# Designed miniproteins, single chains, continued (4), part 71

Each design is a single chain, and the fold is of that chain. pLDDT is the mean over its residues in the fold that is shown.

## One batch from the design tools (miniprotein)

Design m14464
Fold by ESMFold2-Fast:
Structure m14464 (fold): chain A 65 residues (1-65)
Amino acid sequence: MEEERKALAEYLRRLAERPDVSPETQERFRKAAELVEQGKSLEEIAKETGLPVDALRRLREAALR
């Protein structure tokens, strides 16, 4: 659903701006946000970013709050 994708992408972009996170991890979050907006599955996003699918599912849950 578009609302869920937008919320997750915005949440991931916010995580990418955290100064206490390494530049490498910030780049992973930015890439994940782009893939979410492209409509990629969580499995595809995990493969391309290296983030665990379970972590992406938890982030999606958090983003909807």
Scores: mean pLDDT 78

Design m14465
Fold by ESMFold2-Fast:
Structure m14465 (fold): chain A 87 residues (1-87)
Amino acid sequence: SLTDAKQAALDAIIAQVNALNKFVKEKLATASEEERKKIEELYKETAIQIENLVRQLVAAATEEEIKAILAQINALIQQTKAEIEKI
């Protein structure tokens, strides 16, 4: 059902956000003051974008829309990890 598809997507997002949070925490542990500010800013921007996409996912009317939004969130998290890794 659409409800089941949304719940599965939300569960997947929670797991990926938890993994991102762990990655960020580990990077911050060895970061300089300059690096910390860059990491925190990227994380804050990503968190806002994820919140916006989650609102769109909850409002989605089709399984196709849910899959597309989930893919966008996944790509955003991977891009953020890659950008933080370069710091």
Scores: mean pLDDT 91

Design m14466
Fold by ESMFold2-Fast:
Structure m14466 (fold): chain A 55 residues (1-55)
Amino acid sequence: SEAERHFELGLEALRAKDYETAERHFVMAVILAPDDEALRARVEAAGREMRALAE
C-alpha cells in the first residue's frame, strides 16, 4: 500500500539520519492508513524515537 511504502521510506531516511525526510514520510503513512492499527502503532513508535533523537 501507499502507507506501507511511506513507512518504509521513512525508515530508510531514519537510517540515513535524515530526520526531516523520515518525519514527512511517517506523517504521510499515518494520514494514508488511519484505520490500519498495526501500521499506525509502528509509525507512532518510530516517530517517538525520532523526536527523542531530534531533541
Scores: mean pLDDT 80

Design m14467
Fold by ESMFold2-Fast:
Structure m14467 (fold): chain A 68 residues (1-68)
Amino acid sequence: AAPVPITPELAVALLEHWLAQNPDASPEEKALVEEAIARVRAARTEEEILAVMRETGRQLRALRAQDA
C-alpha cells in the first residue's frame, strides 16, 4: 500500500476516534486529547503534528500508569 502522510484532518480523526472508543476516560485524559486536537489544528507541518501525537500518547500512558 502507498504510504499515507499524516495530515491535520487524519490526526484529528484519530484523536476523535480515541475519545469515541474511551467514553469512560477520565476528565484529565479527555482534556489532554482535546488540547491535542487544538494543537494539531494549529500545526503548520507534518513534523509538528507528529510531535503533538507522540507527546499526547506519552502523557496518556503516564496518566493510565498512575491508575493501574
Scores: mean pLDDT 79

Design m14468
Fold by ESMFold2-Fast:
Structure m14468 (fold): chain A 95 residues (1-95)
Amino acid sequence: SEELRELVEETIELLRELAELEARDGPVERIVGLALRIIGLGLDLYRVARESSEEDIEEAIERLRALAEELRGVSPLAARLAELVVRRLEEAREE
């Protein structure tokens, strides 16, 4: 529960940072590095979610879906990565 919330918060922060960098045409190396970190967090989220309550997983999915919607008009890459993380959480929920 706590570990899942902390990973979700870190993922949201990195997705927002990625969106900001992409929107201002920031360094490609930094954008790629953030994207890879977010992918890694998606794997960690899957692992932790499998050991989490269904309620905590649903809350995480709702937060990340809301973020994906928010970012869709700003950063297609960040929105897609948020959607990827949501899919990982949905897979963990199905157990």
Scores: mean pLDDT 86

Design m14469
Fold by ESMFold2-Fast:
Parts: sequence; C-alpha cells; structure tokens
Structure m14469 (fold): chain A 73 residues (1-73)
Amino acid sequence: MEESLKEIRELHEKILEAKRNGDEEKQIELQEELRRLIEEAAESLKDDPEAMEEFTRELTKILVESAKRLKEL
C-alpha cells in the first residue's frame, strides 16, 4: 500500500512536469499509467477493507492536491 501510494505521487509529479513542458502525449500516457496503477492497488487490497479505506483516504488527498496543482498550471 505505501509503495503504491508513493508510485501514485511520483506519477502525479511526472504529469505536472509533462503539462509544464506542453507534452500532451506524455500527459496522456502518464494518466493511463496512473489509472492502471490505481486499479492494481485496489485489486491487491480487495480482501482487506481496513487497508482499502486507508488507501482510499490517502488517494483522495493525493488526487485533490494534484488536481489543484494542475489547475494552477
């Protein structure tokens, strides 16, 4: 879980960098990779409802902060 959250944060940073550079193809590629990573993490936690709740909470924080930062660019 911690590793998946770290990878999600790293992908969001890469998406921000691609947007700053005007690299639309890279943005799309990274968004698709992010979606797949989130799905894989959720699948790995499907048998642990407490871990899923914690993951969802942390993921929501990351997504809200990333959306805010993307809007500012």
Scores: mean pLDDT 78

Design m14470
Fold by ESMFold2-Fast:
Structure m14470 (fold): chain A 107 residues (1-107)
Amino acid sequence: LTEEQLRAGVEKLREAYKAADELISKLERGEVTPEDVEKATKTLVEGLQAAAQIYATAGDWEGARRLGEMADRAVKAPELTPEEQARVFREIRDGLREAIAKAEALL
């Protein structure tokens, strides 16, 4: 990855992190709609895929695989119960937080 590509990746990770955090907040307040979940799922998947690419480029193939598995779970999130959605989104948020820290350490 070039520095420019890494910076662009970090931006996508931050957008995905914000989307996950906002979804969790709405779920905790009972305010989440199916449309909120569907719209955010795309942003979460894009962020997790960017994170997996950063991990793979850094030689962390296990981390890349884990993030890919999170992206697969994110795709299925609209089909889950609100309780299961909250668990998945918290896992994604935590994974994205780790990915942002790792990516910034590479800059």
Scores: mean pLDDT 83

Design m14471
Fold by ESMFold2-Fast:
Structure m14471 (fold): chain A 92 residues (1-92)
Amino acid sequence: PLPEMTKEEAEAQAKASSSSEASYYLNLAFVKFAFGEPFEVVEEYLDKALELAKTEEEKKVIEITRLVVKYLHTGDPKYLEKAKKLLEEGLK
């Protein structure tokens, strides 16, 4: 059974779940990735989220997400290692 949720319904849920404009674009990037849109489209929404981020914590979350998405697209472990380093720095 596939989820009966349409892409438009998923985008509406992303908006409802978002506390800021940066988190809205971050959540839209996740929806586009989940629905199999081209990586270039996903990256464009992640870049917009990063541009709109107002705190260093938001910027780090978006950068970590961008690296993880790039790892999933390319399979190159260097992106996953960069994401791990940013996460470790955020915990200090």
Scores: mean pLDDT 77

Design m14472
Fold by ESMFold2-Fast:
Structure m14472 (fold): chain A 115 residues (1-115)
Amino acid sequence: SLEELNKAIEELKRAARAGDLDAILESAKKIAELLKTTKLTHEQIGRILDAVIEALRAAFRSTDVEKAKKVLEALEEVLKLVEEQIKNDPNAPLELDIELGVAHLALAVLKLVFK
């Protein structure tokens, strides 16, 4: 549902700001599951991308390499599902493609750091 998705996005943002990797992982998995059955608005895609970027920053600051790796895998699944929604929407604003690109670059760099 839209309400469940909005709640999961806010939970991800809160967890990222707190540096709570377990909560980030749970929220990211919930978002990925909801994305499989929910068509997003441009505003919702932007909110998810912002939350993912904040979560990637939290993973970078973490001293728990094992949990950080799991967070990166969950965020990668979220980005893949968001990318599919953007590609299927010819009216998606350029700003979303730029934000998606920034998130992919951050994820790629962090995957090298935590390897």
Scores: mean pLDDT 86

Design m14473
Fold by ESMFold2-Fast:
Structure m14473 (fold): chain A 74 residues (1-74)
Amino acid sequence: MKSPEEIELGKKYELVRKALARILAENGGRMPRGELLARLVERTGLSREVVERALKLMEDSGFVRVEDGFVSLA
């Protein structure tokens, strides 16, 4: 939150969050983390590193849950 990079990632977080919600809805509400990452990169056009950081922020914020390698909305 203290760096310009964290603020910029916050803006991209919203794009990834919306794409993630749609992808999960299309796939019955859950899918493997690796497959979700690939689909997020494809849909958002963002780099894999940026998408992984955004997904980790969603995991840390409780927006999504990761259990047994699967990601679902919390």
Scores: mean pLDDT 77

Design m14474
Fold by ESMFold2-Fast:
Structure m14474 (fold): chain A 60 residues (1-60)
Amino acid sequence: SVKTGTGIIITSKEDEDKAIQTVEKVVEALRAQGKDVEVSIEKKELPNGQVEITVTLSIR
């Protein structure tokens, strides 16, 4: 069976890379546990200059 979860992170443009690195570390930790993890990261620039990062994880 596949389990899918979606999370949204809103951050400043300057903190975008740090937020993505945090997501990558979580994915790496799950894979280290022997989980088959697919990750999708979508970025959207908001009118106020912030960035919306949508993270979708599918675990098999």
Scores: mean pLDDT 82

Design m14475
Fold by ESMFold2-Fast:
Structure m14475 (fold): chain A 81 residues (1-81)
Amino acid sequence: LSPEMKEILEKLIEAIEKGDEEAAEEAVRKLQEYLLTLSEEERNKALREMSLYALEHSKYPEKTLQYLKRAGLEVLEELAK
């Protein structure tokens, strides 16, 4: 994981652990902005690496993965416009 991506992901994990929905949504927004700067290959790699990190380090991996899946889907929707 890049340092920037890791920082955003750690903020998302922290927000989910605290039940802070607003902080979680802000982390998702920053993640989407970051993913939009990447090529398709880099985005796919980033999403895989983030998913693996969430499975290993999140107390609520299923919830964290739900947020990551939504972020990825919304990026694809934005690129389709």
Scores: mean pLDDT 82

Design m14476
Fold by ESMFold2-Fast:
Structure m14476 (fold): chain A 80 residues (1-80)
Amino acid sequence: AGDAAKGEALFKQKGCIGCHTVKAGPSRVGPNLTQVGTRFTDAQLRQIITNGRGAMPAFQGVLTDQQVNDLVAYLKTLTE
């Protein structure tokens, strides 16, 4: 139901890339997400984005349900 290309744009535009590295580079404030699509289910990724986790803020008031679905679709492409 999500759009991975829109999710990639949101990941960059909403500042997720400021705390998370993708494909290459060390972990920043947040963990490297290169293989996150193999570690978590869609439901778990959605829960982490909407409710936050540790130092990661909750985005439930910042992102629409569709934007969360688009981000999950993008993150599920991150398997390598």
Scores: mean pLDDT 69

Design m14477
Fold by ESMFold2-Fast:
Structure m14477 (fold): chain A 65 residues (1-65)
Amino acid sequence: VAKAVGSFIRMVGIALDEGKALTIKIEGNEITATVSVSDDSFAEIEKELKEAAKELGYKGTVVRL
């Protein structure tokens, strides 16, 4: 759980650096992140979400607007 929290905080930091909104939704066994950022930031957010989802035993999905 602690490692997953760290990943979520990093995702927030990436979105803040670009001045963009980030929505994280956790329901059942799924985590969905929705964001509108650059390709590089999107890849970093996807990596962080997958790490958090893996630690929690959840399915992670990133949606780009």
Scores: mean pLDDT 78

Design m14478
Fold by ESMFold2-Fast:
Structure m14478 (fold): chain A 96 residues (1-96)
Amino acid sequence: METEKLAEETRERIEENRERVEELRKKAEELEAKGHPLAPTVLAIVESAERAIEQAERYIEEGTLENVERAKELARGAEEGVERARELIEKGEKEL
């Protein structure tokens, strides 16, 4: 019951981060198309966040409390990556 609630909350968090990562990827690709020097760094952060989201989804499917907690940590790491990528994209867009 408690594990299921944590899993549901973590799934919602993963889905929200997936949407944000997709938006950031498009913006990072726009920076790359314009040859901005921040583009490789932003793309690397976005790719790391995408990988963390995939790993979090796999852990959640295994259904143990330990794996749900690991998925929550990965979701938090993806959130931090999303925030960092957003800041770098905003800086890059101002320089274009």
Scores: mean pLDDT 83

Design m14479
Fold by ESMFold2-Fast:
Structure m14479 (fold): chain A 87 residues (1-87)
Amino acid sequence: MKLEDLSPRVALALALLFSGYPDLIPEKYKEEVAEALYRILEESEDPSKVFTKEQLKIFLDFMKKNGLDKKSEKYKRLVELIEEALK
């Protein structure tokens, strides 16, 4: 999935996340955001080519603070991919 293929609610959620307002993202959309990030980064050989290191750190913090990495193996793999990209 490409960034331009994001649903409007996921696009808004990412805008809130990057603007420093992750707590304004409704709980019901947090998993949809995680799914969208997984699909974007799964299709990328290098996460740092899609997002800046600062954006990847924001995603990592969001995933861990909301326990999304504990909800499925694919989201745990997403966290591992982001951590590797930040080395």
Scores: mean pLDDT 76

Design m14480
Fold by ESMFold2-Fast:
Structure m14480 (fold): chain A 98 residues (1-98)
Amino acid sequence: MEETRRKVREEWTEGQRLAFELAEKWYRELSGPLQRILELGPLPPEVQQQLLELVRRFEGILQRMANAPPEELPKLRAEAERVLEEMRALLQEQEARL
């Protein structure tokens, strides 16, 4: 698996590699909390809308990053990390309210 992952990464652009790393970070840090919250029932509509907007923004940044020139990558990475932190904070607040 690691050997196959290395070969795939070698064929990607720098932006595609960074987008993949950020997607992996999202999965690692947020999938568990999100799954637990969803198992307890639907989130309030306002919170669902906020999460959906943050996810869409994150996806948009990753898509732009995949096609961006190297000089734009630091800015896009900073934006993606900001959105990731906002999602994490929102999920932590929701877990604390449960």
Scores: mean pLDDT 75

Design m14481
Fold by ESMFold2-Fast:
Structure m14481 (fold): chain A 64 residues (1-64)
Amino acid sequence: SLRDELEKLLEEAKKLLSDPRLVEGFQQHVDDLLYRHEVEGRLSPQEALDLAESTLNTLLRYSK
């Protein structure tokens, strides 16, 4: 499911990001994407995953 796939990305973020504030920011993005998908119904699972991966890649650039 989308939730399981996003949780997997969050675990990868925890391994790759040394700054806990960046991990917290990514957690907030994941929560927001789930809200947009589950509550608003305006975001597909694939769009949510693509946005999450894009956000993680951006955070990795800031994390070195």
Scores: mean pLDDT 82

Design m14482
Fold by ESMFold2-Fast:
Structure m14482 (fold): chain A 101 residues (1-101)
Amino acid sequence: MEMVKKFVELLKEVLDFLTATMLAEAEARGDAELKAAIEEKSAELKKEIEENPEKFYEEGVELVKEETGDASMSDEEALEIFRERAEAARAAGLAALAARA
């Protein structure tokens, strides 16, 4: 099933964007320790996702089904909801970053 691969690629893209946003905030605050911690934790999480892609896929799909209250939805529908939420989070993060001078 291609869905695990597609989910993992999307999850890594979201992680990269969140990491970049958090790093920009840490740098704006002059917090070198926080910046180093964010870089280290992001690298660790990416490694875990690559080593255990099925686990992250199963947990992600289950989380979406639980949050929506629809345990009967297909994995494809859950993946699409995850994608939509990821895109919304990215847009919100970009807007928040732009609002900070």
Scores: mean pLDDT 75

Design m14483
Fold by ESMFold2-Fast:
Order: C-alpha cells, then sequence, then structure tokens
Structure m14483 (fold): chain A 66 residues (1-66)
C-alpha cells in the first residue's frame, strides 16, 4: 500500500526533524540536510516522497539559518 508507505515515511521524517530541532549539534543538521538533498537528486522519485523531502529540506535550512 503506497499510501501507508508514504505515511510511514512522513512520520519518520517528522520524528527525525523533531529530534534535530531539539539538538544543538549543527553538524548533525548539516548531515541530515545533505542526505535529504541527495535523495531529492534521485531520478523517478515519486511526487509524494519528493514533497515530504522538500518540506524537510526547507525546515532543515531554516534551522541551519539560526
Amino acid sequence: DRAAEVEAFRQQAAATLEYLRASSDRALKEEALARVEGLLGLPDLPEEYRAILEETAAELRALLAE
């Protein structure tokens, strides 16, 4: 079930973002952003996953701009 897989991915992304948001470790945030940007560069990435990853990248960039 693609919808269930997308929802699981969304929940994992949200949990990771909350963990990073609570962290003061800039290097962990930079590493997470690099991983997300790498995933966004993959060909044939489904739009549902792309939307979640783009949102996650935007949140991580905002955290790093602090």
Scores: mean pLDDT 82

Design m14484
Fold by ESMFold2-Fast:
Structure m14484 (fold): chain A 64 residues (1-64)
Amino acid sequence: AEGEVAWSAGQPVAVVTADGGVASRPAPSVEAAQQLLATRLDELAEEARKRALESLKAALEGGF
């Protein structure tokens, strides 16, 4: 996952790019946009970790 702060109509926007697509959310400040990015990237990291564990379990149970 990748995150950046962009500008739209003079307003900071938190943009997150992940395998499922691009999500954007306007924020009242660059600091607020950075907080939104940190929260979303942390959620995506936890989701990726769960998927990795599930894949590993399936491989072990499948005899790979």
Scores: mean pLDDT 75

Design m14485
Fold by ESMFold2-Fast:
Structure m14485 (fold): chain A 78 residues (1-78)
Amino acid sequence: MYEAKVTITVEGAAIDRPVASADGRAVAGPLTPGKGEGYAFAETKEEALKNAQDMVDRVRAAHAAAGATVTSEIEIKE
């Protein structure tokens, strides 16, 4: 199993769109500027890197409308 550690930093305007729960209340709050870490796992190094890049791409897409700058760093473990 391969592990890819993803560090994502978001700078710029805050996302003012709340994340809603099933009961219609905000649970996690809006996507905000800041720093987050995630992990992608796969049976192959190629798939772990792809999963990590997909994670970065989703965060970029979520923040694109707000004009935020998204930077990322990916580290692979064997």
Scores: mean pLDDT 64

Design m14486
Fold by ESMFold2-Fast:
Structure m14486 (fold): chain A 82 residues (1-82)
Amino acid sequence: SMKEKQEKIIKEAQELYKKDHKKAAEFLEKVFKVGDDPKDQKLKEELIELVKKGASLEEIRELLKKYGIDEDIINAILEILK
């Protein structure tokens, strides 16, 4: 379900930023601004996977652009991931 997918994304983000609760909260806030439909959930899952793999900020930007995400949201996400 969508709730289970959202809970998974929250848990994965918390694990990535376990030592920095504020950074985890900021990341989740920006990620959830992407949207709530099934395509946006797939994007969020792919975004978390790229972050876990240590993908470059350029690869992350390309993924977000591919999904038509607004540039202001992309820039906010990338600033958190720096």
Scores: mean pLDDT 68

Design m14487
Fold by ESMFold2-Fast:
Structure m14487 (fold): chain A 105 residues (1-105)
Amino acid sequence: VTLSPAAIATVNALASAFNLSQNEVEALKTGLLAIQQNRSNMSAEKRAMRELVERSGEKEEQDPTKPDIALLALQHLRDVLIKSNAPKSLINALDTAIKRIKSRK
């Protein structure tokens, strides 16, 4: 109930598409929660979050098997976290997930 339904749906889609570990899922939830709480204070965060939401709306939310879309979503989350000055550990968790996806392709 702390995350928006859209943020929860995004995390669940990514977890399903990439078989993310519990730690990776919790890192994504923590990052999205921080962005959600501070979105109004940072124009860069607002723009990146809006683009992420628009992309999930434009494309099939139920195409979790399409690695290109999920990879793009993870890269957007990473960019937003960097702009938000998020903890290095959270960024490293996303980098690990991205590498795993690229290794599978």
Scores: mean pLDDT 59

Design m14488
Fold by ESMFold2-Fast:
Structure m14488 (fold): chain A 88 residues (1-88)
Amino acid sequence: MEEEGRRILEDAREAIENLIKKAEDLAKGKSSLSDLTEAGIAAVGAMIRVVGGLLDGLVSEEDVEEILELFRKAAEKADEAVKKVEEE
């Protein structure tokens, strides 16, 4: 149903946005690799739920593509933050 699909997508967006925030905080020395790892695991869990929603017909392929693009951007920022911490 549309409302259930919307909640799945909103939960995924929040988890991914939290991963972005933790990556930015880590790059500024205000977060830890542990915090980033926990945020990353949560974002992956949210992505699994989005795939479940697609299989159940609750979300569209377009919705999945938008969330996947956001997740890819978050993963890129996380990778950059980790590399910056390793170089310090």
Scores: mean pLDDT 82

Design m14489
Fold by ESMFold2-Fast:
Structure m14489 (fold): chain A 79 residues (1-79)
Amino acid sequence: MSLEEELEAILAEAVAALAPLREKAPELVAETVEQLRAAAEELLRLVKEGELSPEEAVELFRRAADAAVAQTRAKTDAL
């Protein structure tokens, strides 16, 4: 699997985890997905520039996706 494919897989997992929240907070879910997509693009750029290894990028993105899902659940519960 390429780095792009690995980051896309992590994003897809996060989108699936956010799907149940979409009924209560559709705009918040959309915002979170767009933020994660932007983060994936930045990590791909940093790897291309030699600032991060592919392994570091995958670890950072998985951590960011997990945090974003948890934070979005907490914000949705507050609505």
Scores: mean pLDDT 85

Design m14490
Fold by ESMFold2-Fast:
Structure m14490 (fold): chain A 94 residues (1-94)
Amino acid sequence: MEEARARREEIARLVTEGVGLGQKAVDMAKKKNPEKAEEIQKKLDEWLARLTEAMRRFSEAVASGTGAQEALDEAIRLAKEFLEEMKKWLEEVK
C-alpha cells in the first residue's frame, strides 16, 4: 500500500513534468513552425491517452486483486518514456 502510493505519486510527478515540457515545446514551435507545433501536440495527446489507459488498467488490477504491481510498473515505465519523448521534442524546437 505505501510503496504503491509512492509509485503513484512518482507517476503523477513524471506526467506533470512531461506535460509541462510538451506544452513548452508546442508553444515554442508555434512561433517558428505551426506544422511542427501540430505534430508535437498530436504526440502529446497520444501519450496522454496511453497513460490514461495504463492508469485505468492499474485501477482495474487493484479492484480485481491481481496484477496491480505489474500494471503499476508498466505505468511508471510509460511515464518515464513519455518524459524522455517530451524532452526530445523540446530540444528539437529550441
Scores: mean pLDDT 82

Design m14491
Fold by ESMFold2-Fast:
Structure m14491 (fold): chain A 71 residues (1-71)
Amino acid sequence: SEAERLGAEVEEALLQLHEATQKALAGELSEEELAAAVELALRAQEKVERLLALAGREALLEVLARAQAAA
């Protein structure tokens, strides 16, 4: 479903943002990687809003739980 696809995309984006955050804290994030992470964060926010509108709070909480477990 569209909700399942959005959920998977949000989960992947959160994992990539977590990696970027870890690199940034270590002082290892390049300017190109920072720009990519900002763009990813903005797109992830739009997908979160769409997932909430389409499937509600519980679907988002499940995605967040999976991302947290995978990080």
Scores: mean pLDDT 85

Design m14492
Fold by ESMFold2-Fast:
Structure m14492 (fold): chain A 93 residues (1-93)
Amino acid sequence: SPEEELLKKVVELAKALTQKLLKELSKEEAIELVERLMQELLKEITDEEVKEKLKELLEELIKAIEAGDEEKAIELFAEIARLVFEYALKQEK
């Protein structure tokens, strides 16, 4: 329950931040930030299945930004935030 509530808040915050960034940044600036995020996250994640899923979501996010599909970009970033948060919760001790 506490973890589920925190996950919900993280996803909602990720959606709000993505929406604001897409309105304030150029497509090129947004893609550069996503590529930097990809490099940092893939470096820290050791689970190969999670890493592959994250890479697929990040590549789809770049395509959505390039296409100007803001709604899809927001949902994809929310999925990325969810995946990363769930991965972090599974890393015990």
Scores: mean pLDDT 79

Design m14493
Fold by ESMFold2-Fast:
Structure m14493 (fold): chain A 92 residues (1-92)
Amino acid sequence: EEELRQRVLEAAHELLKATDEASKTSKDPVKVANLGVAAMILAVASLLPETDREQAAEDVLGAVKEMASLINDPEAAERVLEAGRRLAEALR
């Protein structure tokens, strides 16, 4: 479904922006960046046929929660959590 692909890519782009902003204010900017990239790769890979998108959504949420725990700025942490939630919802 083209609409699914568009939703996932848009949500992944929002998570990329939130990750870039958050990594600058985090305790471990490299780990935050790596978790954000991993979540985006998981989401995009879930667009392949016969992929368990519900599991991918759970994995994305797990990565984003880990990222939020490393972010010193509460507003940046909330933006990352919100972007991850939207990405996980797009996969359902």
Scores: mean pLDDT 78

Design m14494
Fold by ESMFold2-Fast:
Structure m14494 (fold): chain A 90 residues (1-90)
Amino acid sequence: TDLEARIAALRAEAEAARAALAAFLEEAGEAWLSDPAARAEAAALLRRYADAVAELYRALAELTGDPRYAEIAEETRRLAAETVAYLRAA
């Protein structure tokens, strides 16, 4: 179905976003938290990953009818927003 194709695309985007965030953190090393530019880049990459994961879980909620997937999507966005705020403030 179109929804199943969308879920496959969202899984691919979530994996790509996760890989990009992981690669950035590996390249930046432990000291990235001390660099405002590195924190801003990490925040942007985390937001991309969190948005992809939230959209994936929202699509899974539509496919399965299980409201717990929608709850996971909301929680994912909330936790990411808190972490992004921390990274931007620190």
Scores: mean pLDDT 84

Design m14495
Fold by ESMFold2-Fast:
Structure m14495 (fold): chain A 64 residues (1-64)
Amino acid sequence: SLAELTARMAEAAARGDAAELAALARQGVKDGYSRDQAGLMIAGAAARSGNSATAERAGREALS
């Protein structure tokens, strides 16, 4: 579900786990979300966790 994915992404960002955050974003795209939606979800994880550096790294890894 979107709620479960969103929660897991926020947890990964809070831990500083850019690789897990990127993997969750890629899984979201495979599950039918657009790249733009996945990017917004990464940005949301940054906002919820306060860890923008991890989110930036994940975005480059998953969406570049």
Scores: mean pLDDT 83

Design m14496
Fold by ESMFold2-Fast:
Structure m14496 (fold): chain A 64 residues (1-64)
Amino acid sequence: MEEELEKLIEELLKLIEENRDDLEVQQLGSLGLMSIQVALLAGDLEGAVEEAKKSIERLKKEIE
């Protein structure tokens, strides 16, 4: 799970970086990173993975 989470965070960060001029992508990406961080602070690694997956899917839909 930790290796999967690291790859998901890397993908999320790449989507944010590739869409720096898209305000909605920047806002949604920041919220996703915050949700992942909250889960990690709670010791919920599985929840962090789910939040990362959810954030990536949301960004992909916005970018299309």
Scores: mean pLDDT 82

Design m14497
Fold by ESMFold2-Fast:
Structure m14497 (fold): chain A 92 residues (1-92)
Amino acid sequence: MIVESPISKIEKTSPEEALKIALEHPDEVGPATILDIISQLYKEGKKLSKEEIDKVAETLLRLAERMGMTREQLIELAKKYGVPEELIEKLK
């Protein structure tokens, strides 16, 4: 049991740093938190690079598979959080 959880670190840092932490500990953070961080980044006028979008999409797809989520359920969750269309297209 770790007292310093990735979730605790995410709450105290910038959305950019939060995304890095979430991608290092995706199973602990979960897909909803990753999607929320990305939504917040874009609301602040920041954009992910193509490489970052690809890495996020691969991470989310692996998490969905491990959780028993279908690709369609993951896409619906992504739409709910208002993530960029480029990320949604990578999840298809």
Scores: mean pLDDT 79

Design m14498
Fold by ESMFold2-Fast:
Structure m14498 (fold): chain A 91 residues (1-91)
Amino acid sequence: MSLIERADRLLAEFLAEEDPERQRAILEELLRLTEEAVKRKDEEALDHIMRVAGEAERKALEKGWMGKVLLELASISLLHIKYIVDKKAEE
């Protein structure tokens, strides 16, 4: 399974999940996928994971979900930003 396919599956699982502890576990898996994409320098997967994280954040905000869910989503966004900044610094 590709990183992109796995990210899409995690988004579907996240949107269907009602338990905050399980929601956090799904986002921790998405964070690990983000770390793998960064290590592989897979920009296509990283860009896709960022779109997935943005969709999860929008739905979490609409549903009024707990702040620890938003913290995991913020961690994913920060890793993506760091990767772009580091890459641009190498240019």
Scores: mean pLDDT 72

